# Designed miniproteins, single chains, continued (5), part 102

Each design is a single chain, and the fold is of that chain. pLDDT is the mean over its residues in the fold that is shown.

## One batch from the design tools (miniprotein)

Design m19539
Fold by ESMFold2-Fast:
Structure m19539 (fold): chain A 98 residues (1-98)
Amino acid sequence: MESTKRLEEEAEELIATRSREELVEYLRELAKEDPARALKLAEILYLRGALSEEEFRELARELGLDPELVLLRVRLRADPDDPEARARAEELERRLAA
């Protein structure tokens, strides 16, 4: 909980002081040192609109995670009623069941 507040403050500072390309590079460097912190920051940056869906997916892939699963988890945690994220989650379930 305390670490989340600190990460949100860090994310706001990064958004204020860095371009989108500089944010992606910063997260890639951080992922080499602390992949868990890099992922949490990327989640906040994505939800704030500072990272695109593709940039977030690429970082998740580099961390060895399923990009679609991680993205949908983040979107549905922020807004459980997101109709696009719900439709995509249903499609992912269908693909995993096949």
Scores: mean pLDDT 78

Design m19540
Fold by ESMFold2-Fast:
Structure m19540 (fold): chain A 85 residues (1-85)
Amino acid sequence: AKVFTKTATLNGKYTITVTATATYDAATGTWVFTFTFSDGKVVTTTAKAGETVRTTVESNGVLVVVTAKVSRDGSVTVDVEAVEK
């Protein structure tokens, strides 16, 4: 499994940490992502090679956008952004 820890900050006042775990399931050819947010929320999603998945969660009045990209070669990137609603 690949593990990413990303911190997003809005206006220097709000901070959220997201731990993303990416696990490849060879039986389905699918990457399973589990995003654990520092406020206790957990979101699970899936992506295949070449796909980008985006999940938006509201935390304390702030929109938290998590983008997970699987390149065609199977490399994984995760980005986390905090945006005002």
Scores: mean pLDDT 81

Design m19541
Fold by ESMFold2-Fast:
Structure m19541 (fold): chain A 86 residues (1-86)
Amino acid sequence: AMATEHKIRVTIGTAAGLKTRELTVKLEGDSAEARFPVTADEAGGWVYFEDLTTGTGAFAQVKAAGDYVVFKVTPEGIEFLGNEPA
């Protein structure tokens, strides 16, 4: 059966170096959107979302502090949707 709970590793590239966070995203249907808040030290950098459950990943540019990086998780994997104002 396809997993209904996905473990996401977030790797963040900044001028200060690499940071890593882990998230658990629960699918309440066929998909779930997740919003990753951008801090001031992450602005102008990049994020890599890795779905450890499916083995898929997505890169995103970090646009501005106070924005969200928005991604979608489905049973098949992870997709970057865009940057969204808070």
Scores: mean pLDDT 72

Design m19542
Fold by ESMFold2-Fast:
Structure m19542 (fold): chain A 84 residues (1-84)
Amino acid sequence: SKEELKEKIKETTGQILALAKQLYESPHFNSSEEVQQLVQEADRLAQQGGELARQGKYEEALKLLEQAKALLQQALKVVEQLEK
């Protein structure tokens, strides 16, 4: 349903914001080009997903937001590997 898709979009957006905050607070964010590139690509996808959601294209929006979340999770794994 549209309501179910809207709820998933809200949840995924919240998760994206939490992950992004964690990455920006990491000392490795400014020292890792790979992390910066992953975060930049995730930000682009999240912005596109948000725009699609405003247009009522919830399935397409959720797909892009899930991709953004996956990239941020990849960035966190890179940070974890750099932390000794």
Scores: mean pLDDT 87

Design m19543
Fold by ESMFold2-Fast:
Structure m19543 (fold): chain A 65 residues (1-65)
Amino acid sequence: MPSAEEAAKRAIELAKEGRLEEALRVAVEGHASGVGSAIADAIRHGLSGEEAAKYAEKALELGAY
């Protein structure tokens, strides 16, 4: 089972590929709540995958996953 940190890293990778809905699913299933919230907000506001990944990476760096 992937850890929350591993789920966060995978979700960021998927977001960079523009696969935002899959990235959100991975983050939620892996309990990476901070990264999941960043991606969910990006989807809600119609942001690009690159923008979503940028905010998600900040959440990971702060340990807020």
Scores: mean pLDDT 80

Design m19544
Fold by ESMFold2-Fast:
Structure m19544 (fold): chain A 65 residues (1-65)
Amino acid sequence: MLADAEAALAALEAGDVAGARALLRRLQPYFPSSANAALAALEAGDLEGARRLVEGLVTLFRLLS
């Protein structure tokens, strides 16, 4: 879970939209609101918005660990 979120963030930071989309779809069953919002941002071309949403999830999981 955290590893998939970190990988999605890394993909977005590298500009790997296809990789980020695949990882976000893997997270979708567990975090539907955040994953769907990030996927919608990617489809709209809002890479910054998608990155911020995933970054928030990674930060939250790190703080809860």
Scores: mean pLDDT 78

Design m19545
Fold by ESMFold2-Fast:
Structure m19545 (fold): chain A 109 residues (1-109)
Amino acid sequence: MKEELKKLLEEYGFEVKWKEFEGEITLKDLLSLELDESTKGIAIVATKETKFSDGAIEFLKTLALSGIPVVILAKELNEGMKSLEDVPGVFFAKSPEEAAELLKKEVER
């Protein structure tokens, strides 16, 4: 799944920076991505086991509301992910193809 998403994004002309996190995704983990003014969008590959800290959720909401699209690729959503469903600029995908198309569309608009 991760490899397929990366390949599709690179085929769309995006430079992809990839980091893997174990356990709960925290604000510190997201800040370690070193996001800057050149960042066009974010994709998160998650499972139903993937937990987000409150700080991570707030950070993702802030990015999405600031115009940086956030796409969560997961086969199943947990309660933390569902808390993001009503946030403008946060999108959910069930396949790498859907996630890549959503990112391309939202970055190019």
Scores: mean pLDDT 80

Design m19546
Fold by ESMFold2-Fast:
Structure m19546 (fold): chain A 95 residues (1-95)
Amino acid sequence: EEEEKRLEEMERRLVEWFLAAVPDPTPEQRKRIEELARELARFRLENKDVTDPKEILELHKKVEKRHIEFARDLGLTSVLEQEERVLKEIEEQEK
């Protein structure tokens, strides 16, 4: 019940985040954004109980790499640059 609400909230937030970079998305871009949002929201919820900082960092890297791949596929240059910077920051925090 709470997990379903959290999943929907995460999906909505991810869709909004991507759409902020693409204000007039094509139907294809919107569909792909929605599909990615569902994928990532579910992934985050499945890993919500991970408490090891090292494991959390690895999960964050996986999510960022997926964002980078998606942004590249859709030609979202500003999103790609932002996500690449985030990934580098995460990698710099590796122990």
Scores: mean pLDDT 75

Design m19547
Fold by ESMFold2-Fast:
Structure m19547 (fold): chain A 97 residues (1-97)
Amino acid sequence: GALEAAIEALEEALKKAEELGDKLTVTALKTALDDLKEAAEYLKKGDVEKARFLLEVALGIVEFTRAVLRLIGASEETLDVLDEAIAALRAVLDALK
C-alpha cells in the first residue's frame, strides 16, 4: 500500500543522503522514517487520527529541512532526495483522506 511504498522510498532516500554525506538530511530522514513507522503501528490499531498527525509531523520535518538546505545552497542532488521523500509522504496523506 501507499504507507509501505513511502517507507521504502524514505529508506532509499536515507541511503542516498548517507552516500552524499549530508548529516542534516540524514538526521531529518531518520526522524521522518521513525515517525512513519510509528504511524504504521497506529494504523494497525485503527487510530487513523494519530497516524495522520505523525505523517504531518514527518512531512513538516522534511519540508523544513529542504527549505533550510535550499537557503544555504545545498546541491540539487541533495534537494532531489528530499523531494522524493516529500512526494512519498504526501501520497500516504492523500490515501488517508
Scores: mean pLDDT 86

Design m19548
Fold by ESMFold2-Fast:
Parts: C-alpha cells; structure tokens; sequence
Structure m19548 (fold): chain A 66 residues (1-66)
C-alpha cells in the first residue's frame, strides 16, 4: 500500500511539529520545505521528497547524536 500525498503531508507535519517542540529548528525547516514541495508535486514526487528529507534528517541526526 503506497502512501498517499495526504499521508505524506501528515507525516511531514507531525515530524516538523516534533522537532519544533524539541527546539531543533533546522530539522523542522527541512520538513517545512518538504511540505511546501509536496503540495506542488505529484504523488511520485511527494514520495521522493519524503525519502530525501528523511535521509537529510538522518545525516543531521548522526552529527547531533540524535
């Protein structure tokens, strides 16, 4: 079951809110940019944007040890 664009947006918003609450504005900004890209993208592009954003956050997380 591939995720829908709406599910991707919801997941990105949840992650953005979580990082904002934790004081990690840089990671939150990456998710915010992904949300804006997904709104203007196809379902295929939305999934790719989600994957790329997760990869960027994982790389940042490794540097922050979280």
Amino acid sequence: MPPTRQQIIDALEQQRDTFLAAGDEESAELYQQAIEQVKDASDEEALKIFTQTQEQVMERSRQKEA
Scores: mean pLDDT 77

Design m19549
Fold by ESMFold2-Fast:
Structure m19549 (fold): chain A 73 residues (1-73)
Amino acid sequence: KSKLAAKTTALGILLVARDPEGVRALSRDIAKELGNPEIEKLGEELAQAVEAGDFERAQKLYREFIKKVDEAE
């Protein structure tokens, strides 16, 4: 639980840093730990939004990603 919280915080930092490759790698790692394909899909969509420079969409996807991580735990 605490390690997942640290990883989701790091994901937010990578999003603010505009690092789509870091976002993709870390979101994939989180999804793998949870074994949840919906979280994996959200992570990929988040990375694509960051790569496209659509930070409004990226913020929405990040919030949904965090919600799904909290639900899956």
Scores: mean pLDDT 81

Design m19550
Fold by ESMFold2-Fast:
Structure m19550 (fold): chain A 107 residues (1-107)
Amino acid sequence: AALDEAVAHLAEAARHIQRAYEALKSGNYDEAAKHFREAAEHFERAAQSFKDAGLTEAYQHAVEASEHARKAAEYAKSGNRDEALKHIDEAVEHLQRALQAVQDAQA
């Protein structure tokens, strides 16, 4: 179902964010940027699935998470670690809000 696909894509995005954090911590900015881009793509797929399921709030948070993950990738690629961390923290907050919106819609 579209909802199951959306949740699976959020899980994949979270996995890529974790790999990006480890790469960023080790100074591997190209690897961090790659994983932040992969996270953004999974957030975009989750957003489409949430839209198809009629979950407007989860859709909006997944879109915001994708935009912040893309900015994190750009800053990581340019070696701006602090801005990359700021944007990925925003992406994680929106991921958590998307999951909460899913839970609230099923209550």
Scores: mean pLDDT 90

Design m19551
Fold by ESMFold2-Fast:
Structure m19551 (fold): chain A 68 residues (1-68)
Amino acid sequence: SELEKQKKIEEAFEKGYEVGKKALEEEGVSVNEAALLALKESDDAEGGTAAALRLIGDALQQELEAKR
């Protein structure tokens, strides 16, 4: 089912994003390391990739704005 597939992807995204965010906030790891952790901890490749891209994208946007 399309709905079941989407739910699995969203759950994997949230799990990966939480793991990456906690590593950034609590352990002070690099954004790339947080993104890799998001990929490793996600149970779905699509959801994990989305979480990793979200972490990288947010960090890049913040850095670009700081340079303006």
Scores: mean pLDDT 80

Design m19552
Fold by ESMFold2-Fast:
Structure m19552 (fold): chain A 67 residues (1-67)
Amino acid sequence: GADVVLRVALHELERFAAELRETLPPEEARRKLQELGDRVAAELRRKGYDAEADRVRAHAEELIATL
């Protein structure tokens, strides 16, 4: 269901953000995380999960602020 899809998407963003913090300069890390967030949100919207896509975008912006 939508809850599982959202949970998986949020977990993937958090995992990716952690990897980027260790491997890339902050500016590049933010760009890569924005790209992933946009891609995941677009995929969710395509599947009809508009509210979940909005949550993914918001969470990506929150994670970017911590990089």
Scores: mean pLDDT 86

Design m19553
Fold by ESMFold2-Fast:
Structure m19553 (fold): chain A 91 residues (1-91)
Amino acid sequence: GLEGARAGLEGGVAAAKGGTGKGLILGIAGALRGIGGIFNVEVLGDEATGAADGKAAGELGYRGGRLGGSKEGEELGRRGRELGEAGLAAA
């Protein structure tokens, strides 16, 4: 949960910083989803929801990175998605 949510946040932030238009919007959405995932794990103790949020944040960061031309957003977004998927499989 937590590692995927943090990686998804990083991917969303990178996509937002490097992006314009839809890439920027998707990056912001990914960053907000990653923050929600961190909150769900650290405050609510909900590892499964945090993992789902990390997967979603990572996918948004990946898509935002591709559309905005941020390779860092693509790479960190993919990692967030993979870690979120692994967390969901373990929950």
Scores: mean pLDDT 79

Design m19554
Fold by ESMFold2-Fast:
Structure m19554 (fold): chain A 73 residues (1-73)
Amino acid sequence: AAAALEAAREAALAQPDYDSARRAFLEGVGKIPGVGPEELLRILQTFDASVAAGASKDEAIDRAAEVAEALLA
Protein backbone atom coordinates (compact mmCIF):
# COMPACT_ATOMS: atom_id res chain seq x y z
CA ALA A 1 0.00 0.00 0.00
CA ALA A 2 2.67 2.57 1.01
CA ALA A 3 4.81 1.82 -2.08
CA ALA A 4 1.77 2.09 -4.38
CA LEU A 5 0.75 5.41 -2.77
CA GLU A 6 4.30 6.75 -3.22
CA ALA A 7 4.22 5.67 -6.90
CA ALA A 8 0.87 7.45 -7.41
CA ARG A 9 2.22 10.61 -5.74
CA GLU A 10 5.43 10.53 -7.85
CA ALA A 11 3.42 10.04 -11.08
CA ALA A 12 1.16 12.99 -10.20
CA LEU A 13 4.11 15.27 -9.27
CA ALA A 14 5.70 14.52 -12.68
CA GLN A 15 2.62 15.95 -14.50
CA PRO A 16 2.81 19.53 -15.87
CA ASP A 17 -0.67 20.76 -14.78
CA TYR A 18 -3.51 20.28 -12.27
CA ASP A 19 -5.77 18.21 -14.56
CA SER A 20 -2.99 15.77 -15.53
CA ALA A 21 -1.78 15.51 -11.91
CA ARG A 22 -5.34 14.91 -10.63
CA ARG A 23 -5.91 12.18 -13.23
CA ALA A 24 -2.56 10.43 -12.59
CA PHE A 25 -3.01 10.51 -8.80
CA LEU A 26 -6.60 9.18 -8.84
CA GLU A 27 -5.70 6.43 -11.35
CA GLY A 28 -2.76 5.36 -9.16
CA VAL A 29 -4.58 5.37 -5.80
CA GLY A 30 -7.67 3.71 -7.33
CA LYS A 31 -5.55 0.58 -7.93
CA ILE A 32 -4.64 0.24 -4.21
CA PRO A 33 -6.55 -2.50 -2.30
CA GLY A 34 -8.89 -0.83 0.20
CA VAL A 35 -9.47 2.29 -1.95
CA GLY A 36 -13.10 2.19 -3.10
CA PRO A 37 -15.49 4.83 -4.49
CA GLU A 38 -15.97 6.58 -1.10
CA GLU A 39 -12.20 6.85 -0.49
CA LEU A 40 -11.61 8.08 -4.07
CA LEU A 41 -14.32 10.74 -3.63
CA ARG A 42 -12.71 11.95 -0.36
CA ILE A 43 -9.27 12.12 -2.01
CA LEU A 44 -10.72 13.91 -5.08
CA GLN A 45 -12.57 16.44 -2.91
CA THR A 46 -9.37 17.18 -0.94
CA PHE A 47 -7.40 17.84 -4.16
CA ASP A 48 -10.17 20.03 -5.66
CA ALA A 49 -10.70 21.98 -2.39
CA SER A 50 -6.93 22.62 -2.11
CA VAL A 51 -6.82 23.94 -5.70
CA ALA A 52 -9.88 26.15 -5.03
CA ALA A 53 -8.11 27.54 -1.93
CA GLY A 54 -5.11 28.57 -4.08
CA ALA A 55 -2.74 25.67 -3.39
CA SER A 56 -0.03 24.86 -5.94
CA LYS A 57 -0.20 21.59 -7.90
CA ASP A 58 2.43 20.03 -5.59
CA GLU A 59 0.63 21.28 -2.42
CA ALA A 60 -2.71 19.88 -3.67
CA ILE A 61 -1.07 16.49 -4.40
CA ASP A 62 0.58 16.43 -0.94
CA ARG A 63 -2.74 17.17 0.82
CA ALA A 64 -4.56 14.50 -1.21
CA ALA A 65 -1.76 11.99 -0.48
CA GLU A 66 -2.02 12.77 3.27
CA VAL A 67 -5.76 11.95 3.17
CA ALA A 68 -5.07 8.74 1.17
CA GLU A 69 -2.43 7.67 3.73
CA ALA A 70 -4.87 8.28 6.62
CA LEU A 71 -7.63 6.28 4.84
CA LEU A 72 -5.20 3.34 4.32
CA ALA A 73 -4.03 3.31 7.97
Scores: mean pLDDT 82

Design m19555
Fold by ESMFold2-Fast:
Structure m19555 (fold): chain A 85 residues (1-85)
Amino acid sequence: MEEKKAELRKKVRELAKQVNEAIKNKDYSTLEKIVPQLEKLAKEAEELGLKSETIRLYDLISKVYRFLGKEEEAEKWEKKRKEIA
């Protein structure tokens, strides 16, 4: 259990860096590839009870969808964020 939590936190940090770099570079194709990975990690974080990581992932997912112009998807993840807070 501890190893899975540590690995998930590491993946969250790495994907957050990739999201920020892709946004800075306007790399839409990378962001479209990353968002399914973020959604998968969010589900894993929820299952492991990692509230802080879940919140961070929801924020990253909504940020990516807004940058991609997918407003409805962004609002969906912002709603999930409010349900946890």
Scores: mean pLDDT 85

Design m19556
Fold by ESMFold2-Fast:
Structure m19556 (fold): chain A 56 residues (1-56)
Amino acid sequence: ARYRLTLEDGTVVSEVAGRVVLKELGVSDAEAEERAAAGEPLVNPKTGRKYYLERV
């Protein structure tokens, strides 16, 4: 699966594959899909930045 990443202010950062989301955000693919479906943000544990995932 691929996801579009947006910042809290609505700025589009990237479109990434599910495996890339897992690597960058340190979350499971299943968790990333659940958060995307729910419209909930993921927090990058290294930077503290919030990202919204939209499946593309």
Scores: mean pLDDT 71

Design m19557
Fold by ESMFold2-Fast:
Structure m19557 (fold): chain A 81 residues (1-81)
Amino acid sequence: SAMDEQRFEEFKEGMERLKKEIEESTDPAEVATYLRLAEAEARRELERMKEEGVDEEFIERVEKYAREFIEEMRKIAEEKA
C-alpha cells in the first residue's frame, strides 16, 4: 500500500542517516554504537510491521533491504577498525 511504501522510505532515510554517522565518525566506539542502533532500528521496524499486520511479502522485502544495508555498514565499520 501507499502507506507501507511511505513507511519503508522513512525507514530507508533513518538507515542512511546512521550510515552517514558511521562514515563520518573517527571514534571506533561511536562507530560501534551507530551500528548497534542501525541493527536495533531494523529489528524494531520489522516487529512493528508484524504487529500492524503488514503483508508478509512486504515485510520480507524490507527485511532483505535491512540485511543488505547492515552488511554494507558492517564492512565500512570494519575498514575503520
Scores: mean pLDDT 85

Design m19558
Fold by ESMFold2-Fast:
Structure m19558 (fold): chain A 81 residues (1-81)
Amino acid sequence: MKSEAARKVFEAARRILRIARQAGPEAYETLSRLVYEAMKALGKSLEEMVKALNRLIETARELGLDEAVRVAQEAKEFVEK
């Protein structure tokens, strides 16, 4: 995997976890699990990473965390390039 894609996913993961911590313990627990899945997919196929990022986007949207949705979408768009 390209170093730039890995860096973008790591940066997105850190930002999303920071947003989740501020939103509360339920948001943090849920999003941290999905962030871990996305990070685990980093060394896998592009398809698996996109799948993990899509789940993260959907869950962040359900939690009303618009900034986390935006960060995850940006990472997904970068990975798909």
Scores: mean pLDDT 80

Design m19559
Fold by ESMFold2-Fast:
Structure m19559 (fold): chain A 70 residues (1-70)
Amino acid sequence: MTISELVKKLSEMLGLKTGADLGELIHKYLNNELDPSIPEEVKKTIEELVDKSRQLAAQGRAGARELAAA
């Protein structure tokens, strides 16, 4: 799934109204402060979103290095 699809899935599952609510949820995940009552599917979707975002950032940095070397 794309990052946009993962964001939409999370927003729909949790009834999130703003990007700030999503940002707070991701912040709690990164600090290991997520409510343990949150469904496993939601936790996996957050993990996939974070991993996809990190991969995209890493690819962007790698591409910039290759362009600088060319």
Scores: mean pLDDT 69

Design m19560
Fold by ESMFold2-Fast:
Structure m19560 (fold): chain A 92 residues (1-92)
Amino acid sequence: MQYSVEEARRAAEELERALPTMSQDELLDAAVNLIVAAAGNKDPEAKEILLEAAERLASALAEEDQKIVEEVKEKAKTESAEKVYEYAVELY
C-alpha cells in the first residue's frame, strides 16, 4: 500500500495519540505494520515519517519486543514489503 506524505503524517499522529491506550501486542503490531508500509512505499519522505512513527511506538515496548522491531527495521532497508512481513511474522 502506498502512503502520501499527508497520509503518513495522519497515521503517525493517530498512533501517537493512541499510544497511552495501546497494549504491548497492539504497539508491536502497529510498529511492525508501519515498517512494512515504509518498505513498500516509494515516497522517501513518507517512508521517513512511517519509520519515525515506528521508532516512537517501539520506545514504549518491552526490551524483547523492541529487538523484534529493530530486526524488522533492518530487514526493511533491503527487502520488499512482502518479505519484511514474512520475516516479522516468523519472529513473533
Scores: mean pLDDT 79

Design m19561
Fold by ESMFold2-Fast:
Structure m19561 (fold): chain A 89 residues (1-89)
Amino acid sequence: SMEDKLIKVVLELLTMLKEGNKDKKKLEELIAEAKRLAEEVEPSLDEKEKQIVEEHAKQLVEEEKIDEEVARNLVILQITIIRLRESKE
């Protein structure tokens, strides 16, 4: 499912960023995939979700020393995961 794919990308990327990475190519591929997925879903975010992205991305930069673009993309994907879990057709 899309949810499972998003969860996998977010968890793998966060793990590599926190624990350090021994595979630079895999890290670059995960960053690129996270960016691609975030670009697909970002236009669907409402104003409240956009504010949450800014607040939580700033926290990730401060606390985890993650690059700002990577942090924003991670939060966009995290919000999308929450939305997919809570939404019903």
Scores: mean pLDDT 79

Design m19562
Fold by ESMFold2-Fast:
Structure m19562 (fold): chain A 95 residues (1-95)
Amino acid sequence: MEALEALEKHIELLRELKKQGADPELLELLALLLARSIGLAYWLGLLSEEEKERLLEELTEIVGDKEAIEEAAESANSPEKAEEWVRETTPLYRD
């Protein structure tokens, strides 16, 4: 499966959900999870640095929080840390 194509398709789905008036908390959760997936794909060598930066910029345009998106992507080398950050930043996922 082509990682770039899968991630681009998911970003388009996220844009569509936003246009349909989806819950902002759900959009934020999905964007943070997708940012982590982008970071992981880059760490695994499935994405170039330019592709990673482009996809993260597109997510930032959807949710408006560049810092949270970049932080989620950087957590890709630690799944436990990624889960902790999602829990802290997304009330819908908060324990």
Scores: mean pLDDT 74

Design m19563
Fold by ESMFold2-Fast:
Structure m19563 (fold): chain A 111 residues (1-111)
Amino acid sequence: MKILIIGIADGSNASKEEVEKVLKEAKERLEKEGYEVDYVVTEGSDLLPVLEENAPKYDAIVLVGGNEEGVKEAAEGVEKKFNIPTVAVAVDFSSPEAVDKIVEAVKKLAE
């Protein structure tokens, strides 16, 4: 199963650099356990073009953002529009728990 993690950086909650650092660490942990995972960092306004390019290339999407309601609504829309299993993960990208939450979500999706 090939999984794409999409991190949403809105500037007010987390910078692109902060989001990328967290997603890179999550990818490295998952790859060590044998998962096939890529990541992309985007702004919410650019999410649709990123999905149009990437959704056909992956078996599932994990959508990660700082706003729980926003990321959940976006994930439901992605699953309906692209017919791809999509899971929402709300994290504080400055939290030491952010990587662990993303890793757990990917593992549950891959079961």
Scores: mean pLDDT 82

Design m19564
Fold by ESMFold2-Fast:
Structure m19564 (fold): chain A 80 residues (1-80)
Amino acid sequence: SLEELEKKVTEAVDKALKDSPESSRESAVTAVRTAVRAAQGDKEKAKQGVEAAAQSLRDNGILTEEQAEKVKEAAIKAID
């Protein structure tokens, strides 16, 4: 279900950033939740969306390069 996918992806991202500041975790979780919701159950679109979200957060200095990579990897693995 969409709710199960959203929960699985957001929990995986939060866990991947467990040692990161709360603000970084909250921003990443919010961005990937939005991307997964926008995909409407399409796993390929969800993967593309979470990659774009991680890149955007990195480009805007909200996440470090390492944090953005962890978010991308955790989210994609959770979607699969």
Scores: mean pLDDT 85

Design m19565
Fold by ESMFold2-Fast:
Structure m19565 (fold): chain A 83 residues (1-83)
Amino acid sequence: DPFQLLAELLAAMPDPLLLYMMTYNATSSPHPYSDLFKGEAAERFGDLKEAIENYEKALADPDLPEETKAWLRERIAALRAQL
């Protein structure tokens, strides 16, 4: 039963970032923070290309604070240097 498996995975989730990722994937969200969380999750798994793509989507969102955008620009530059 996929619903029982999902419930067990959520209960065993040790990381709030993964919980946010699961929540925003289940909710169709145009929210800027959903792309930020997806980028952070991808970076943790070592998928640098996916992380950059999601961080760039977060930067394109006009609702994201400028201070967060400045941090993301530096993060994207560092990740691109590793590609």
Scores: mean pLDDT 66

Design m19566
Fold by ESMFold2-Fast:
Structure m19566 (fold): chain A 93 residues (1-93)
Amino acid sequence: SAEGQEYLRRTGPLEMRTNSALAKYVLAKKLGDREEAIKYLQEAIEYAEELIRELDEFLSTATDPKVIQEAQNAKKSAEELKKKLTEELEKLK
C-alpha cells in the first residue's frame, strides 16, 4: 500500500541508524573502550527517541490496520530499547 511505502520511507533510515549505533556500542564495550561505548550508546538512545517521535506522528494519521499494527509494535520495541540503553548508560556513569 502507499501508506506502507510511506511508513518504510519515514522509519527505515532511523531503524538502520539505531541498529548501527547499537552494534558499534556492543563492539566498543567488548574492546574495553569506555569513551567510544558511551558515545555510541548515546547515539543509539537519540536515534531511538527520533524513531519513537516519527512513529507517533505517523500513527496520528495512519488508517491501514496492518500498517498501524506494525507501527505500534515498532514503537513498543523502540521504547523498550531506549529504556534498556538508558539503564546501561546509568551503569557506565
Scores: mean pLDDT 89

Design m19567
Fold by ESMFold2-Fast:
Structure m19567 (fold): chain A 109 residues (1-109)
Amino acid sequence: SPEALRARADALRAQADEHIEKAYEAVKNGNSDEAVEHLRQAALNAVLAASLYVTAGDKERAIELLDEAIKRFEEVAKLAESNGMEKAAQAARDAIDTLRAAKETVERA
């Protein structure tokens, strides 16, 4: 049902948000590999959540989720760059590119 798809998408969105927060804390603590892992998991969960929202007929919510995630990844990228964590900064930029591509796909749906 659309309701079940939205509930699943909401759960994945919450998981993506938790992973972004953990990535931010990992960057603050100088844990580059941990930051990269959380950024990868966050991007995957955000893309899956957006896909489920689109399948449920909720394109606007999918776009909102992706825009919020992109903004938060930009914050992580800036923090990683300021801390000299090039690997984590690059992982955040790669995630932003993935989310922007997902947003373009949603907008064309």
Scores: mean pLDDT 91

Design m19568
Fold by ESMFold2-Fast:
Structure m19568 (fold): chain A 94 residues (1-94)
Amino acid sequence: AAPVISNLTATQTSATSAKVSLTWTDTSTGPTTITVNAYLDGKFVAKKSVTTTSSSASITLTGLPANSTYEIVVTASDDAGTSAPVSTTLTITE
């Protein structure tokens, strides 16, 4: 089965950046690629991806305008397939 994402959190780290952390369950062996997309009012703003052999990851998003609420959408992909998207909200304040 494809990975199942859990414990998705997004935390502001600067006036224009945030750290996205998640865990997942994986039924296959091999590396998992995590893709993070940030949206503001339905508009794509930023994307970051990481490939890891772990079952958890932390990804830093940069270039986020201050005083905005983002929808953070995450997928995980491995040898078994791609997860359903999981989302959380992130508010950037100065």
Scores: mean pLDDT 80

Design m19569
Fold by ESMFold2-Fast:
Structure m19569 (fold): chain A 73 residues (1-73)
Amino acid sequence: SAALERAEREMVEAAERGGGVVSGAELAQIANRLKEGEASTLAVGAAELAKSRGRETATPEDIREAARAIRRS
């Protein structure tokens, strides 16, 4: 969806600005600004994926993988 594509792009850009990582709090702020359900699902998914890998911050790869999982649902 266009909403998911925009959320993925903005969240990846935030991670790149953060030196390759973005906090769950910043992901949630991006999702809240976009006001789209898929953006909130992506923010939660990326943060949980990072946590499952022993990290407190999400990478661009975590964000892209979470977005792919949503697209498969």
Scores: mean pLDDT 87

Design m19570
Fold by ESMFold2-Fast:
Structure m19570 (fold): chain A 66 residues (1-66)
Amino acid sequence: GAAERARLLRLAELNAALKAIEKAKELGLTPKKVEVERVSDDVIRATVYTDEGDVVVELTVEEALA
């Protein structure tokens, strides 16, 4: 149902943010701010802002839930 779909999208957004933060930390960068955006119905973009620049992760909803 609609509520179930909304919950899955929220989990996908949280997973995208966590993966972006993890990638920034693996690069030795300090996350300052994280933003998550739905680029389309199937694509989520998570951006981590750091002192050295931005780390961007783009995932499909399916990839984010895997």
Scores: mean pLDDT 84

Design m19571
Fold by ESMFold2-Fast:
Structure m19571 (fold): chain A 80 residues (1-80)
Amino acid sequence: MEEEIEREISVSLARMTVRVAALSGDEELAAEAVRRFAEFLEKNKMPGIEEALRAAAELARELGLPKAAEAAEEALERLR
């Protein structure tokens, strides 16, 4: 149950990170925000990191942030 809640929090935070970064209008800044968030999740071994990064990549593509989506996908590849 606690792990399930932490997983949901990770996904929600990932989506919020992408949405907030999109407001900047700066694709490089958005990509950097996603990279730093991925590093935070990895360093802290957060539950749901793969789901969170996948959600971030999908939302970034939907919002027209291809570099941010690429950053999330690179982080996903490092987990495998």
Scores: mean pLDDT 79

Design m19572
Fold by ESMFold2-Fast:
Structure m19572 (fold): chain A 57 residues (1-57)
Amino acid sequence: SAALHRARLAEIQQAYFAHDGSYAATAAELGLHRNTVRNHVRRIRAEEAAGRNPFLP
C-alpha cells in the first residue's frame, strides 16, 4: 500500500541521516542492497525538486 511504501521511505531516510549519508551503513542496518538505498534517496530528492513531499499522504 502507499502507506507501507511511505513508511519504508521514512525508515530509509531516518537511517540514512543517522549514518551521516552513508549508503553502505544504511544498507547494512536495514538489510538492503546499497543500490536500493541509493534509488530511494534519489527518488526522495526528485520528489523534493518537483515540489512534492514523498512522506505526506
Scores: mean pLDDT 75

Design m19573
Fold by ESMFold2-Fast:
Parts: structure tokens; C-alpha cells; sequence
Structure m19573 (fold): chain A 67 residues (1-67)
């Protein structure tokens, strides 16, 4: 089954990253787990790019849509 996962990460300095992927998962719970993994990776990547700690992440929004 196909799900669209969209993750938005915001740093305390106002920098933002949005990542969207289509994932294959057997159910919504597994799609959410993949979304959480993507969110963690996106937060770490943005923090490294900005030269700040992951503690500077002030907002993480995760959306999962069944296709």
C-alpha cells in the first residue's frame, strides 16, 4: 500500500526543511514508523547543515496520507 509522507522541520533560527516521499508499507502504522524515521533524519540533516545542535529543532510536523 502506498502512502505520501511529508515532514517539515523548523530550527530556532527560522531555517526550515520540507521532505516528501512516497513509501510502501503494509499498513498505516508501518507508514507512520517510516515517517518518524524520515523526520529524525531530516532534523539531523538540517541541524548539521545549519551548524547547530538538534536541540535547536523547535518544530517537527509529520503528515501521512494514504494513496
Amino acid sequence: MRYQVTVTVVLDNGEQLEVSEIVDAPNLDEARKKAEELAKQAAEDLAKRAGVSVDSVVQVDVRVKEL
Scores: mean pLDDT 81

